Designed miniproteins, single chains, continued (4). Designs and how they scored, part 88

Each design is a single chain, and the fold is of that chain. pLDDT is the mean over its residues in the fold that is shown.

## One batch from the design tools (miniprotein)

Design m15043
Fold by ESMFold2-Fast:
Structure m15043 (fold): chain A 91 residues (1-91)
Amino acid sequence: MKVSLEQLPSGNLKRTVEAPEGSTVTISFESVETGKPVPMQGQVFEDGIATETATFEPGRTEGILATATVSYPSGEVTVLKETAVVSGQLP
């Protein structure tokens, strides 16, 4: 399974997860400092690739926990967690 986490030029954070056809993928983002969910733009899962984007307010540096849960057709469940520091620096 291929997984990535990247900060876009907008400052938003994008999670990508590749999973076999018939899998269920759930992506979520959480503030490390507050434990609160981060606003998301909407998950897409097409052709074995799931993507979700978290929206961040400019001007703040924040620790983010990205969680991806993959439920395979076999009934196996994998949870992937990754922490990133998002820089909300304005140009």
Scores: mean pLDDT 76

Design m15044
Fold by ESMFold2-Fast:
Structure m15044 (fold): chain A 82 residues (1-82)
Amino acid sequence: MSKEEHELILRAGLTALELLAASPAGEMREADLIAAVSAATGASEEQVREALDLLIASGALERRGDVLRITPEARAALREAA
């Protein structure tokens, strides 16, 4: 993987967390989130899915049916970074 591709996946992941944290429910439909992150970052749909899978594996996001939800732990980490 190139350095630029790696940086883009990291930006996609951060953008996904920020969008979910800004959502009133802390959740979005997976397809809507992928489209929004892709539009915001220029990342491909595949690169956004890779970022989301990494966030799920790390416990930052939780999949519930057709929606992805930010965990309380990830939300707290974003607040500390601000």
Scores: mean pLDDT 82

Design m15045
Fold by ESMFold2-Fast:
Structure m15045 (fold): chain A 65 residues (1-65)
Amino acid sequence: SITDLLQEAARAIAQGDVKTGRRLVEEAESLLPEVEKRLSPEEFDHYRDEIDTLREEIERLEKRQ
């Protein structure tokens, strides 16, 4: 599920595994349009915000590596 992908991405990023984190975030982002019609607006905004937050952390880590 998208929740599982984002949880695993956050774990990878926390461990410094930027490559794995990026892959999982990109996979979650690709699934978001497919599930959008089945999500409430609040659930959609939550997933979008989490994806954006993780992408910002990936960008910061990539600048350091």
Scores: mean pLDDT 81

Design m15046
Fold by ESMFold2-Fast:
Structure m15046 (fold): chain A 66 residues (1-66)
Amino acid sequence: MVEEAARRVAELLARELGSRTPVASVAASLERSGVVRSLRQIARALAAKGHTAAAEELLRLARELE
């Protein structure tokens, strides 16, 4: 579960920002704060940077995990 969510987040960051964020680093962040809470925080950060579509994808994933 956490690894799958982390991989999707890492892929979105690579696609939108060209960033090579390690999946393990993302997974640690999600696990530390709670997966749903972390996904919402990351989505908010992406929306603030203008990546609204990616933010919506993460919010949908967060809703599916509730």
Scores: mean pLDDT 77

Design m15047
Fold by ESMFold2-Fast:
Structure m15047 (fold): chain A 87 residues (1-87)
Amino acid sequence: SVVDEVEELAKEIKENAATLSLEELKEKVREMVRLISKAKTLEEAKKMHEIADEALRYVLETKGTEETLEIYVEAALEIQKILDKLS
């Protein structure tokens, strides 16, 4: 399922939080946002949002930089747009 794909990407991000390049992180985050945009229900989108948010907060705890914070904020804004469209 799309939720399972987001969970797999979130796991990869967490496992590699200390070693992922900014470009690799951006690509994985863009893919998570793309998958969340395929949600058919608000409940499904909220579950994927929680998974993505947890992974990105883990990155900030592990390697908090201005660039990783910018990636988090951009992802949060895009996911909020998806949630707003489904509400």
Scores: mean pLDDT 86

Design m15048
Fold by ESMFold2-Fast:
Structure m15048 (fold): chain A 65 residues (1-65)
Amino acid sequence: TVMGMVTRTWSGVHSSRVSVSMGNYGSARRNVGRTRGTVRRVGRVNSSMFSVMTSRVNSVMGMVR
């Protein structure tokens, strides 16, 4: 369901933030990659949720650079 994908996206973003905080950028990049895949799938079902999730993922990606 869309809610299941949204929950996974949120969990992935949270895990990525923790990895960045601990200096584990490799792990954070992998988590962001997985989260982007989930966001793309959500975008096919609900464009508004896609926008919200993409914003959160981009925030974490900025921290990893």
Scores: mean pLDDT 59

Design m15049
Fold by ESMFold2-Fast:
Structure m15049 (fold): chain A 66 residues (1-66)
Amino acid sequence: MQFVSVHLRLPLSVDTAPLEELVAQHGGRIVFDKVNEKEGVREFGVLVPADAVEDLKALVHQLGGE
C-alpha cells in the first residue's frame, strides 16, 4: 500500500480527536504536530494510504481547516 505525506492546518480552537481517529483507522500516523500561534493554527504532517487522502481532506474541511 502506498503511503502519502499530507500537510494540513486546523484552527487552534478545534478538537483534534476526530483527526487522530481517522488517521489511526486508516493505518496512518501523525509525523509532526506543531502550534503556530501567530497564524492561530495547529499544523500537522500525517502519513495515510493514498486512498484515505479524500476522507482526510473531507474531515479537515468539516473541522474548518485546509
Scores: mean pLDDT 76

Design m15050
Fold by ESMFold2-Fast:
Structure m15050 (fold): chain A 62 residues (1-62)
Amino acid sequence: MTDYTALIPVLEALVAGDWEAMRAALRQALATDPSVAGWLRRIADHTPAPFADRLRALLAEA
């Protein structure tokens, strides 16, 4: 089982389409655990294009 609780707020904001909330959640998650970026990249690889593009853009901005 993967214990990535910090990932959940980022994914919730992504589904909601709230870009400011996504950036805030990602900043907090990365401050807590930098490996979150690698995990989000893996999720993007298995996500439909619109959400994958948003995740990749978010990670590039961070």
Scores: mean pLDDT 73

Design m15051
Fold by ESMFold2-Fast:
Structure m15051 (fold): chain A 94 residues (1-94)
Amino acid sequence: SAKKKATKEDIDKFVEGLKNAAASMLEAGVSAEVVAAFILQEVKYFAENHELSEEEKEYLLKKLEEALRELGRQYPQLTDAQVEATVKEIREIL
């Protein structure tokens, strides 16, 4: 499929949706490892389906890091170490 250029609004909506889905999974007692794998798969699909400039990749990474840190503060099963590992893997995807 032809890649669509992502706007900052597209990125904001993607991150908000992903954060809400991850929060629902954590609330339901899904393990942090499964939630991290879900996040990484969704980020990979977004990057494969959207054309991202370097500035847009940095913006996406920043928004995902902010969302993961907020989830870590709310859900104790998502440890600081798991947040940092997930952020590192996101950086490698982008």
Scores: mean pLDDT 86

Design m15052
Fold by ESMFold2-Fast:
Structure m15052 (fold): chain A 104 residues (1-104)
Amino acid sequence: MDEARKKLLELLERIQDLYREIADELDRRGMTREATLVLAQMIAFRTSLELSLEQQNYEEAIEELDALKEWIREATRRYNLPKDKVEEILRLIDEMKAILEKLK
């Protein structure tokens, strides 16, 4: 239990760090509004996901991760996000989903 939760929180922190790096790149491009929106979305998502994990609602947590994947794909298309960082985020999300499936 504790080890799986620890791993999920570590993966979530890595995703947050990647979102900050993406926001920094958008800001350097002069896309300050889009950078702020990306960070705000990550904070809102993290808060919701942490609540689902605390309630042991793993099915809801998986649905939230799927929603995040859809959002980041759409944002990548609209804002031309750095492909390498987006691909790493998607891999981390898939790793989190695999852990959550084992906890069901």
Scores: mean pLDDT 85

Design m15053
Fold by ESMFold2-Fast:
Structure m15053 (fold): chain A 71 residues (1-71)
Amino acid sequence: PVLSEEELERYKAFFQVFDRDGDGVLTGEELALVNDFFRLQGIPELATGSLDFAAFLEYVKYMLEQREKEL
């Protein structure tokens, strides 16, 4: 699915909540926090190493696709 401009802005704000040091990349503890969130949403494969906003957005799109299949 393609995200709207409003959805992109919303998810960017959400990403920034996990990006605690403001470097634009989730690593270590930040990555662990976002991976825990995705695990709670039922995503079986989680990111390792690092996650930038573009990669984060791909996980969000995957999550939304899985949610649609549950409806």
Scores: mean pLDDT 71

Design m15054
Fold by ESMFold2-Fast:
Structure m15054 (fold): chain A 97 residues (1-97)
Amino acid sequence: KEEEIKLLEEVLRDIAAIFRDTLRNEPHISIDGQLARALMLVEAAVRWAISRGIDKSTIKALIEKVFDEFIAQETDPKIRDAIQQLKVGALKIVDRA
């Protein structure tokens, strides 16, 4: 379980980093389009985590931890708001899984 929790945290960090870097490097790209793509990856990761017996409260805590770290470090308010939207969407995915 501990190894699977660590893998989930790493996957969530990769999703957040790719999302942030894509918005930063491609300022003309659709935020809503990138948000939809990132949420599909989050949904796959959440479904995998639940299939491995990780409880929803642990998954939510990891989502909050990872995305809050990215929000705290982001200086661009548009990217910060987009990461906040990704966090909210990710938490909703856990609730409905």
Scores: mean pLDDT 88

Design m15055
Fold by ESMFold2-Fast:
Parts: C-alpha cells; sequence; structure tokens
Structure m15055 (fold): chain A 89 residues (1-89)
C-alpha cells in the first residue's frame, strides 16, 4: 500500500491554540490519520473524515509544540508515511 501525498497546513490560530489540518491521499481505503506530540509522546485523538481514498483530520494543539501526523494502515498497523510541523507561539 502506498501514500500518494501527505500535507499539513495551519488553518487557524487563537492565542496559544493552533489548529492544523492534515490531508493524506492513498491507494487504499484502509487508512487512518494519527496525531502525536513529539514533545510529550502523547497521541492526540481527533475525528478523521474520509473521502474515498483521501483522509482529512484537524487537530488543535498548544503553540510551541512539535506535532506529527502519521498515516496508518488499519489492517497491519504499519506507518505508511508521516509529516511533522512545529507550532510557533
Amino acid sequence: MKVLGISISVVKQEGTKVTVRGVASTDTTDVELRWKSLDTGKTIEVPVTRYGNNVVSEVTAPAGETIQVEVLDTTTGEVLASKTITLKP
């Protein structure tokens, strides 16, 4: 299974809270997006919206954190791709 593309964009900032959108395009429907803080190692659980082989998820996290989105194969648990962003204050 292959990830065709992955992107992260900042969509909103309100004070110390930053909202980012992750989008992944894949050649399979058995995928999920998982967010984690690289500063704390904690997973950030948020809803994922699926549009065929494309998945989108938005997360709100504190400014100053470095966060990562991972594209997971839900059948194998394999991380197919990842992308990182640092949320600046």
Scores: mean pLDDT 77

Design m15056
Fold by ESMFold2-Fast:
Structure m15056 (fold): chain A 60 residues (1-60)
Amino acid sequence: DELERRARELEAESERLKAEYQKMVADGNADPNKTVATALLYVGYQLEAERLREEIERRR
């Protein structure tokens, strides 16, 4: 279903961005502004995915 596909896409993108954020923090040489922007993006995608998962469960 479209909601299920969207949730999976957001989950995958959130995990990818989270991994990039962790790399930037571990490296210590990343641009601070880019590091913060990446953190905000992966958290945003994660929260949106959670909301979609709740919507899917309510429709079951």
Scores: mean pLDDT 80

Design m15057
Fold by ESMFold2-Fast:
Parts: C-alpha cells; sequence; structure tokens
Structure m15057 (fold): chain A 74 residues (1-74)
C-alpha cells in the first residue's frame, strides 16, 4: 500500500505516486531497502520545497529521483 506522508501538497503527492509507479514499471521491488532509500530521499526533497516552488524546481527533484532509480535497476 502506498502511504503519502503528511505535509505534501496535492501536486507533490501526485508526483510521489508517479514516482512509485515508475519504480514498479522498472520491475523494482518496493520492499528493497535501496528502492525505499531512493523513495525516502525523493519524499524528503519534495517536502523541503516551498509551497510556491516553481515547476523547474519540482522537475529537478523528479529528474534526480529518476536517475537514482535507474542506478538501482542496474
Amino acid sequence: MIVVPEGLSPAQATLLRVAVGEARELGLDLSDPKVQEVLAEFTEKLAALPEDASQEEVNAVFKEFLEKLEEVKK
């Protein structure tokens, strides 16, 4: 079950759900500690963004997440 942390905006919560979906599409085990670490780091970075964060700031965090997720896939 996907748990969305408190403190995320609806848009940030949607991005976290997309991020979990990306991990599943790559065939990654969501119970893998490395996958959980990457998801936790992504969640922390999203929560650290200001309420008025720009699309560029959000995209930068998401891009870094995707790059780390691909490294775990190897």
Scores: mean pLDDT 72

Design m15058
Fold by ESMFold2-Fast:
Structure m15058 (fold): chain A 81 residues (1-81)
Amino acid sequence: AARERLERIAEKTGMTVEELKALFDNAPSFEELYKELKKRGLSDEEILEFYLAYVDEQTELTPEQRERLKAFLKEKIEKLK
């Protein structure tokens, strides 16, 4: 499920899922990541979907920690609209 969401978003940027994940992992801030993804043609909805899918793949986090991180990222995206 999470992989399929990432693949759909990656197609719109002309990048692979692995390249898109590398952007997330190497971004100095979520604001810089947001700007880069917008520059690559993603909508705010697609950026949020990517963040949520990526968080779902974080096995080192508990379900409660993932939900808190998702809420945080969703709030940050809303502020960047």
Scores: mean pLDDT 73

Design m15059
Fold by ESMFold2-Fast:
Structure m15059 (fold): chain A 79 residues (1-79)
Amino acid sequence: IELDSSLSDEELMKLLLQSMDKLVQMMTALLDKEGRLDDRAELQKQYQKVKAAKTVEEMAKLALELTKWAGDVLKELAA
């Protein structure tokens, strides 16, 4: 009843992509500032996989993988 039952799969995927785009923009700026060019390339590769997803479930899985990877990078930079 109070879940996103009014959104289509396409609309859910668009919202996921918008959220991921903001994360990727922030991470790209941080990695460029820190000189982490290899990590920047990996970030773009992961994001291309998210954009290529054909289902909400696939996109969510790939977005989670990218988010976990980004968290590990942030933890390393904070050390």
Scores: mean pLDDT 80

Design m15060
Fold by ESMFold2-Fast:
Structure m15060 (fold): chain A 87 residues (1-87)
Amino acid sequence: SEMEEIKKQLEAYYKELGLTPEQKKLIEKLIEDDQNNNNEESLKKEEEAFEELKPEVEEFAAKDLSEEEKKEKVKELTLKVLDKLIE
């Protein structure tokens, strides 16, 4: 299923980012909520979260950051998106 494939890809990503169990649960819940067809409101919130963070992501990509700083910034931006997607 699409959910199983996404979950498998995200599991590798979680390991790379060193996410806490709580952060992982939060991401898993968002995937499950998406699969339960709350999609119209969730998609709108995803677009809003992406648009709000787009300048930050572009500025982050342009900065000469260390590998450690890059990992922390990706984690921060990911958590901001997730927070906005949760109702």
Scores: mean pLDDT 65

Design m15061
Fold by ESMFold2-Fast:
Structure m15061 (fold): chain A 85 residues (1-85)
Amino acid sequence: SLEEKRKRVNDVMKQAIDERKKIAEEASKDSPEVAKYKTGLAGAEATRRIAEEAIKQGINPEVAKESLERATKLAEEYKAKLDAL
Protein backbone atom coordinates (compact mmCIF):
# COMPACT_ATOMS: atom_id res chain seq x y z
CA SER A 1 0.00 0.00 0.00
CA LEU A 2 0.98 3.67 -0.31
CA GLU A 3 0.98 3.85 3.50
CA GLU A 4 3.49 0.98 3.78
CA LYS A 5 5.72 2.56 1.10
CA ARG A 6 5.68 5.90 2.96
CA LYS A 7 6.52 4.06 6.20
CA ARG A 8 9.59 2.51 4.53
CA VAL A 9 10.79 5.97 3.42
CA ASN A 10 10.11 7.37 6.92
CA ASP A 11 12.07 4.50 8.54
CA VAL A 12 15.09 5.25 6.29
CA MET A 13 14.72 8.97 7.12
CA LYS A 14 14.85 8.23 10.89
CA GLN A 15 17.91 6.00 10.45
CA ALA A 16 19.68 8.60 8.26
CA ILE A 17 18.97 11.41 10.78
CA ASP A 18 20.35 9.29 13.65
CA GLU A 19 23.48 8.39 11.64
CA ARG A 20 24.01 12.08 10.74
CA LYS A 21 23.77 13.05 14.45
CA LYS A 22 26.39 10.45 15.40
CA ILE A 23 28.75 11.72 12.68
CA ALA A 24 28.21 15.34 13.86
CA GLU A 25 29.02 14.33 17.48
CA GLU A 26 32.24 12.56 16.42
CA ALA A 27 33.15 15.48 14.12
CA SER A 28 32.89 17.86 17.13
CA LYS A 29 36.27 16.39 18.22
CA ASP A 30 37.88 17.75 15.02
CA SER A 31 38.81 21.35 14.20
CA PRO A 32 35.81 23.63 13.42
CA GLU A 33 36.61 23.59 9.67
CA VAL A 34 36.86 19.77 9.48
CA ALA A 35 33.73 19.40 11.68
CA LYS A 36 31.79 21.76 9.36
CA TYR A 37 32.66 19.78 6.21
CA LYS A 38 32.16 16.35 7.83
CA THR A 39 28.73 17.44 9.13
CA GLY A 40 27.84 18.92 5.72
CA LEU A 41 28.87 15.69 3.97
CA ALA A 42 26.84 13.60 6.46
CA GLY A 43 23.78 15.78 5.77
CA ALA A 44 24.17 15.39 2.00
CA GLU A 45 24.63 11.59 2.31
CA ALA A 46 21.50 11.39 4.52
CA THR A 47 19.49 13.29 1.89
CA ARG A 48 20.80 10.95 -0.85
CA ARG A 49 19.80 7.85 1.17
CA ILE A 50 16.27 9.19 1.79
CA ALA A 51 15.86 10.19 -1.88
CA GLU A 52 17.06 6.75 -3.11
CA GLU A 53 14.50 4.99 -0.89
CA ALA A 54 11.73 7.37 -2.06
CA ILE A 55 12.59 6.56 -5.71
CA LYS A 56 12.67 2.80 -4.91
CA GLN A 57 9.22 2.99 -3.25
CA GLY A 58 7.76 5.28 -5.96
CA ILE A 59 7.01 8.11 -3.50
CA ASN A 60 7.18 11.49 -5.31
CA PRO A 61 9.91 10.07 -7.61
CA GLU A 62 10.43 13.27 -9.67
CA VAL A 63 10.96 15.37 -6.50
CA ALA A 64 13.16 12.60 -5.04
CA LYS A 65 15.27 12.41 -8.23
CA GLU A 66 15.85 16.19 -8.09
CA SER A 67 16.78 15.92 -4.39
CA LEU A 68 19.18 13.04 -5.15
CA GLU A 69 20.93 15.04 -7.92
CA ARG A 70 21.37 18.11 -5.66
CA ALA A 71 22.55 16.03 -2.68
CA THR A 72 25.04 14.10 -4.86
CA LYS A 73 26.59 17.37 -6.07
CA LEU A 74 26.70 18.74 -2.51
CA ALA A 75 28.36 15.55 -1.20
CA GLU A 76 31.03 15.78 -3.95
CA GLU A 77 31.67 19.44 -3.01
CA TYR A 78 32.14 18.59 0.69
CA LYS A 79 34.40 15.62 -0.15
CA ALA A 80 36.55 17.95 -2.30
CA LYS A 81 36.77 20.49 0.56
CA LEU A 82 37.81 17.77 3.03
CA ASP A 83 40.44 16.48 0.57
CA ALA A 84 41.81 20.05 0.26
CA LEU A 85 42.38 20.31 4.03
Scores: mean pLDDT 86

Design m15062
Fold by ESMFold2-Fast:
Structure m15062 (fold): chain A 67 residues (1-67)
Amino acid sequence: SAADVIAGAARADGEEAVARSTDPEKAAQVRELTERTVAALRAAPTEEEAASIGNEGGRGLRDLGAG
C-alpha cells in the first residue's frame, strides 16, 4: 500500500539520520520521531492521511537538522 511505501521510506530516512548523528540526544529524538511517524502511518485510515503524516515526519526530521 501507499502507507507501507511511505512508512518504509520514513524508517530508512530515520535510520540514516541516526547513523549520521554524533549527538546521542538528537539521535534519540530522531528515533522517537521515526517510530511515531511509522505507527501513525500504519494507523492511517486513508492514503491522503498517510501522505500528510509522511510529509509531517519529513518536516520533523528537517526541524531536527536531520532531514
Scores: mean pLDDT 81

Design m15063
Fold by ESMFold2-Fast:
Structure m15063 (fold): chain A 114 residues (1-114)
Amino acid sequence: SLIEELASEDPMTVTRAYFRLAEAMKDPEKKAQLMALVDKLLSLLTSEQLRSLEGSPVETALLAAHMEALTTDFFSGELSYISATLAAAAVVYKRTKNPELGALLEEAESILST
């Protein structure tokens, strides 16, 4: 899935997913749906869970994708926010199996697949 690829420790995998997300966000309806969804996802993540990702291989790979995007017309603050929140939620879901996180992540995959 695109969301699982964003939560990868491999910079090339994350970079490909990041640019695929950027392409999907060119659709204003998908962008609006994803923004609303990641706000809900972020509300379910604790500060402790978010801090657990600081300095992780996942954060390092995502930062590499972000730096590459800064050299292109694809970069936006919303892309940074959506990608970081989806990656964080995916990592936390793998650890906790929280069904509310799982349901929202499945909704995000559905938006990205249409």
Scores: mean pLDDT 82

Design m15064
Fold by ESMFold2-Fast:
Structure m15064 (fold): chain A 87 residues (1-87)
Amino acid sequence: SVLDKLLSESEKVVNELVNQAKTYIKNGDFEKAEELIKKMEDYMKLVKLFVDNVVPKESWAPFEKLFKKVEAKIAELKATIEAAKAA
């Protein structure tokens, strides 16, 4: 379905951005890593807006799980940047 494709593509996009951000952090490019985190946050806001307005409530659970997973990854990346800046 279109919703299954949105879910799988969203997970793929987030995973690619997370991997890019980790690479920037490893190289000391904290500004670029923070830009990618902002892109992830903005992308998730758009997905959430679409889900809240278009997706039937019975189909929300997989997206809610995705949102929580992405929020956790963003928090981890932010913590990693702060730790790396302090080192």
Scores: mean pLDDT 86

Design m15065
Fold by ESMFold2-Fast:
Structure m15065 (fold): chain A 58 residues (1-58)
Amino acid sequence: MEQKATDYLKELARKAIDDWAKQTGKTYTDEQIEKAASEARPEGGISSVGFGIKKYLE
């Protein structure tokens, strides 16, 4: 696991998820947000964040 890249990507994903949550008007638990952010993989880049949001938060 590339912890450095993964940690940075997860922080970026959490920020994007927070913005998306405000747009949809929904409330998510920290656990749900973490699961969606965990779908963001260094090899998948920012595109994997969108899939994680759609998969876990939609």
Scores: mean pLDDT 65

Design m15066
Fold by ESMFold2-Fast:
Structure m15066 (fold): chain A 73 residues (1-73)
Amino acid sequence: SPLYRLPAVRVDATAAELARLSDEDRANHAALLVQLGREEILGNLSRAVLERVRELVPEDLRHRVDAALAALA
């Protein structure tokens, strides 16, 4: 459990840091990782977070998020 470990959030944020973030903050972090080619992050996100990521990513990357949303069906 990442109960007492919450340093400043960065693009390389740990699972412990992400566990303390709101859905909005988690979506913003995931959108940055997708833009860096780290699409594997999408497979571990809830529908609510994925829907937020879709709004944050550039148009050319939305199909990546749409594929992840479809996989949750």
Scores: mean pLDDT 68

Design m15067
Fold by ESMFold2-Fast:
Structure m15067 (fold): chain A 66 residues (1-66)
Amino acid sequence: MDQQYQKDAEKIVKSAVAKASSEEEARQDALQAFKQYMKDFNVPQSEHEELFQYFQKVLEEELQKR
């Protein structure tokens, strides 16, 4: 997987978790931002599954720290 996609996913998650007032809000905001990122940067379909799994892992880890 591209290291840049990993870094961008981590940044999206950290930003959403830091700004959100609740865990549910953080999950929704992070997912919306991640989906928008995938569209805006035209991430290849072959990368979608691995990147989404990485995004979910980072999101759960950041939410557990909160």
Scores: mean pLDDT 80

Design m15068
Fold by ESMFold2-Fast:
Structure m15068 (fold): chain A 81 residues (1-81)
Amino acid sequence: MEELLKASREALAADPDEKAREIVEALLAGDVEKAEKLAEEAGWGEDVKEGLISQAASIRMVEEKRLTREAFEEEIRRLRE
C-alpha cells in the first residue's frame, strides 16, 4: 500500500511537466484547441493558458530566427581559409 501511494505521488509530480510539454508541442503545431483541452484537463487557470500561448508564439519566432542564423554561421565557417 505505501509503495502504491509513493508511486501515485511521483506520477502526480511528473504529470504537470509532461502535460506542459504536450501543451507546448500542440501550440507549436498550431493546434490551440488541443492545447486548451490539455491545459483544462491539467487544471490550469486561464492566465496560465494565455502565458503558454504567448510563450509558444515567441518560441516559434526564435526558432525561425535561430535556423536562419545557424545556416549563416555555417556558411561563414565553410568560407574560412
Scores: mean pLDDT 58

Design m15069
Fold by ESMFold2-Fast:
Structure m15069 (fold): chain A 70 residues (1-70)
Amino acid sequence: KLEERQRKAAEAAEIARKQGLTPEEALELAGLPPPSEEQKKIIQEIADKLRKIGDEYEKALKEGKKLPKV
């Protein structure tokens, strides 16, 4: 599963930071492959969505729109 691989990668990255290793070295130690092209696409898509949300939020602030309650 993509979700499971992301969790293992994130966990390995945190361990690497604590031990002073790079995220890439942590992935090797955990026996995880480097992110695939498909995984990079998903990351890019998520980043684009987050930027759009942020841009929309900034637009609302500039126009003086009332933001909905969270």
Scores: mean pLDDT 61

Design m15070
Fold by ESMFold2-Fast:
Order: C-alpha cells, then structure tokens, then sequence
Structure m15070 (fold): chain A 61 residues (1-61)
C-alpha cells in the first residue's frame, strides 16, 4: 500500500522566515522523502531541524 503525506514546515528567527515543503511517500518497506525550499533565510537551519523531526515522527507512526 502507498501512503503519502505533505508537510509545510515554517520557522522564524528574528525577522527572517524559512518555509519547507516536505513530501513523504511510503511504499511497503520503501520510504522516499522530498524536501523543497519555498523560502530561505536565517531561519533555514531551524526549519531543516524541524523538518527532520517531523519526518522521523511520521515514519515512526
């Protein structure tokens, strides 16, 4: 069975915002993750960290 989810990760640092689109697809034992940067800035490292956590939580669900 194929499962797919799309997450929007938004992070702020000061007056900067970073936004990532994360698409996670599971097909049996195979998991594919696509990350697209919609907006980059000083908050990008924080957005990436939040995306990594969200991906881990989804995979463990």
Amino acid sequence: MTEVTELIIEAREGDSTAVLRVTITREGEKVEVEVEALETGAASPLALAQAARAIKEWIES
Scores: mean pLDDT 81

Design m15071
Fold by ESMFold2-Fast:
Structure m15071 (fold): chain A 57 residues (1-57)
Amino acid sequence: SDEELEAFLAKVREMLELMYPNDPERAEALFAENAAIVRANWASAASFSDIRLKTRL
């Protein structure tokens, strides 16, 4: 669902901000790349396990 997708993307953004606290432009660029992959795979019914393994906590 869209709500679940947005919640997942919010978690990815939070993780990237923690990884790059002094480089917000890099964090945003990486988020954009990851968000595109997640959205594409989410729509294609890719397994949640595959998406989680790709992004990792």
Scores: mean pLDDT 71

Design m15072
Fold by ESMFold2-Fast:
Structure m15072 (fold): chain A 81 residues (1-81)
Amino acid sequence: SMRELREEFERKYKEGKLTVEDATEFVIASVEHYKKQYPEASLDELKAFARWLVEEVGKEAKFSKEEVEKILREVLEHIES
C-alpha cells in the first residue's frame, strides 16, 4: 500500500540507506496515488507533480544532479506509458 511504501521510504531515509531505486518507486507510487484521488488530472498536472516531488526528494536525500535526472526520466517514462 502507499502508506507502507511511505513508512519504508522514511525509514530508509532516516537510516541513510535510501537508494535511487527506492526514490523512483516512491515517486511512481505517489503519482499513481495522486491519479486515483484526482482522476480528472491532466497528463501535464501529473508531470508537474512528479517533477516537484523528485526535486524535493533529491534535495532532502542529497542525491546528485545525475541521480535526480535518472529518477525523473524513469518517472516521466512511466507517466507517458
Scores: mean pLDDT 84

Design m15073
Fold by ESMFold2-Fast:
Structure m15073 (fold): chain A 59 residues (1-59)
Amino acid sequence: MIDMKEVDEAMGDIAVSVAKIAARNGMSAEEIREMGDFMKKKGLEEAAEELYELAEKVE
């Protein structure tokens, strides 16, 4: 049986890593916040929090 918690954590980590790369290449704070909102809706709270922190740094 796949550990869904580990899968969710890995997906969150990937999303945050991609957002950090995109932010360095001109992605707006608003777009990063939208990614955070999406992660929060999926129950990936830690990834959502990291994305919100990244958006604050980009703004």
Scores: mean pLDDT 78

Design m15074
Fold by ESMFold2-Fast:
Structure m15074 (fold): chain A 113 residues (1-113)
Amino acid sequence: SEVEEAVKALARLLKEIAEILGMEKAAEHFEKAEETGDPKYILEGLEEFAKDLGVSLEEAVEILGELVLRMYENEELAEAVREALRALLAGDEEKFKEAALRFKELLEELEKK
């Protein structure tokens, strides 16, 4: 499904960030999300990411958004990541799917330039 492909694309980016930061446990969970397209593994990876930094889950979302902004220099892409992760933390499946699809669309547009 297009949603599953969007979840995999988001998970791949989060995995790359975790690998750059040397966060092996977070990276392992994001890799499972990339393989399966299951958002559960994105949540598990986010929990390990927050634990490794010693921050709240909400603060981890903001940190990941800032890292995406620094990597791509695109605020809309960073905002889509923040919206997807906040929706996931809230258990809002509909908002998560919408944000993940927006993320994938924005990422594909950036890769065409």
Scores: mean pLDDT 89

Design m15075
Fold by ESMFold2-Fast:
Structure m15075 (fold): chain A 71 residues (1-71)
Amino acid sequence: MEMGRRAVEAARESIRAARELLERARETGDPILEVSARMLLIAARVEAELAARLGLEEEAAEVLAEVERVE
């Protein structure tokens, strides 16, 4: 289950980075930061889907709910 755990960890890291970029985008008005944040949220979704496939369905659902809240 190491791959599933790594996928959850990666997804959470992507969400943290995306939040930072979205806050900076709101402060600066820089659309490149917003696009970069949205790309990280896409990565987090893919990582969460991988985690679900590897049996970490509950953790994956939590991560996906977090992505929806940030978007």
Scores: mean pLDDT 82

Design m15076
Fold by ESMFold2-Fast:
Structure m15076 (fold): chain A 89 residues (1-89)
Amino acid sequence: SMSQELQLKKQQLEQQKQKNQQTLDALDMIGVPGLSKEELEKYIQIVQDAGKEKLGFTPVGPPELLTLKKYAEESLKEAQKGLEQLEKE
């Protein structure tokens, strides 16, 4: 059985993975034609919140959005690697 400390680490990595995946999905969806206003506003909010956390500001242009995407991809890879390491223990 996984120790309580390993279980907590797994939960933290799963949350990090889900959060960064949500950011990447939102970035991809903002450019999709046919979204409702409510769906578009939801994805914009996810991207703005992620930008404030990772960049310290709200991204407003393509270079800033690309930087956010890169940071989210790197964080997702780190979380996935951490989960794979825990799976082997």
Scores: mean pLDDT 82

Design m15077
Fold by ESMFold2-Fast:
Structure m15077 (fold): chain A 89 residues (1-89)
Amino acid sequence: MKTREEILKELVKYLNLDIDVEKTSFDEILAKIREKLLEMSDEEFNEFINYAKSLLPPELQKEFDEKLSKVKTKADKVMVILEFIRKIP
């Protein structure tokens, strides 16, 4: 299983964020991810959701889908994504 740091590096690379994961605080990394996701088009955001889900352990993938299906706004979906990143050991 990938560590939270490894998954953060993959997400930062996917989002083309110019941040050093090893030198940046976890909360600052999440804030930058949130800002980037909120500026995305609906198409880009849906592609990101599928990619982020693929990085999660299988046990968390089902819970992730269930949580996302219950929220309607892009902002709420971004909060769900950040919550799941925090759950990665």
Scores: mean pLDDT 81

Design m15078
Fold by ESMFold2-Fast:
Structure m15078 (fold): chain A 84 residues (1-84)
Amino acid sequence: PPGLSDVRTLSVQLQPGQTLTATGRFPASREGQSVRVGVGLADQPLVLSEARIVDGVATYTFTGDGPVRVLVVDADSLELSISD
């Protein structure tokens, strides 16, 4: 059995009231499947939630301030965007 830690982890700084959108991209063969995503303040324990792959994309949002950690399992790529 393959030992795998295929985990994409990024960190970003949020200003008060900003929303972080984490977008993982996946192959079409995984459409409709769930993947584990964690987004939270860097000084707090990261809790993994599940996000569904829709049109090759799994999206998770977090609103807050300060340093934020993002973790996505098995993504082909991980993109972060910040909105006010």
Scores: mean pLDDT 70

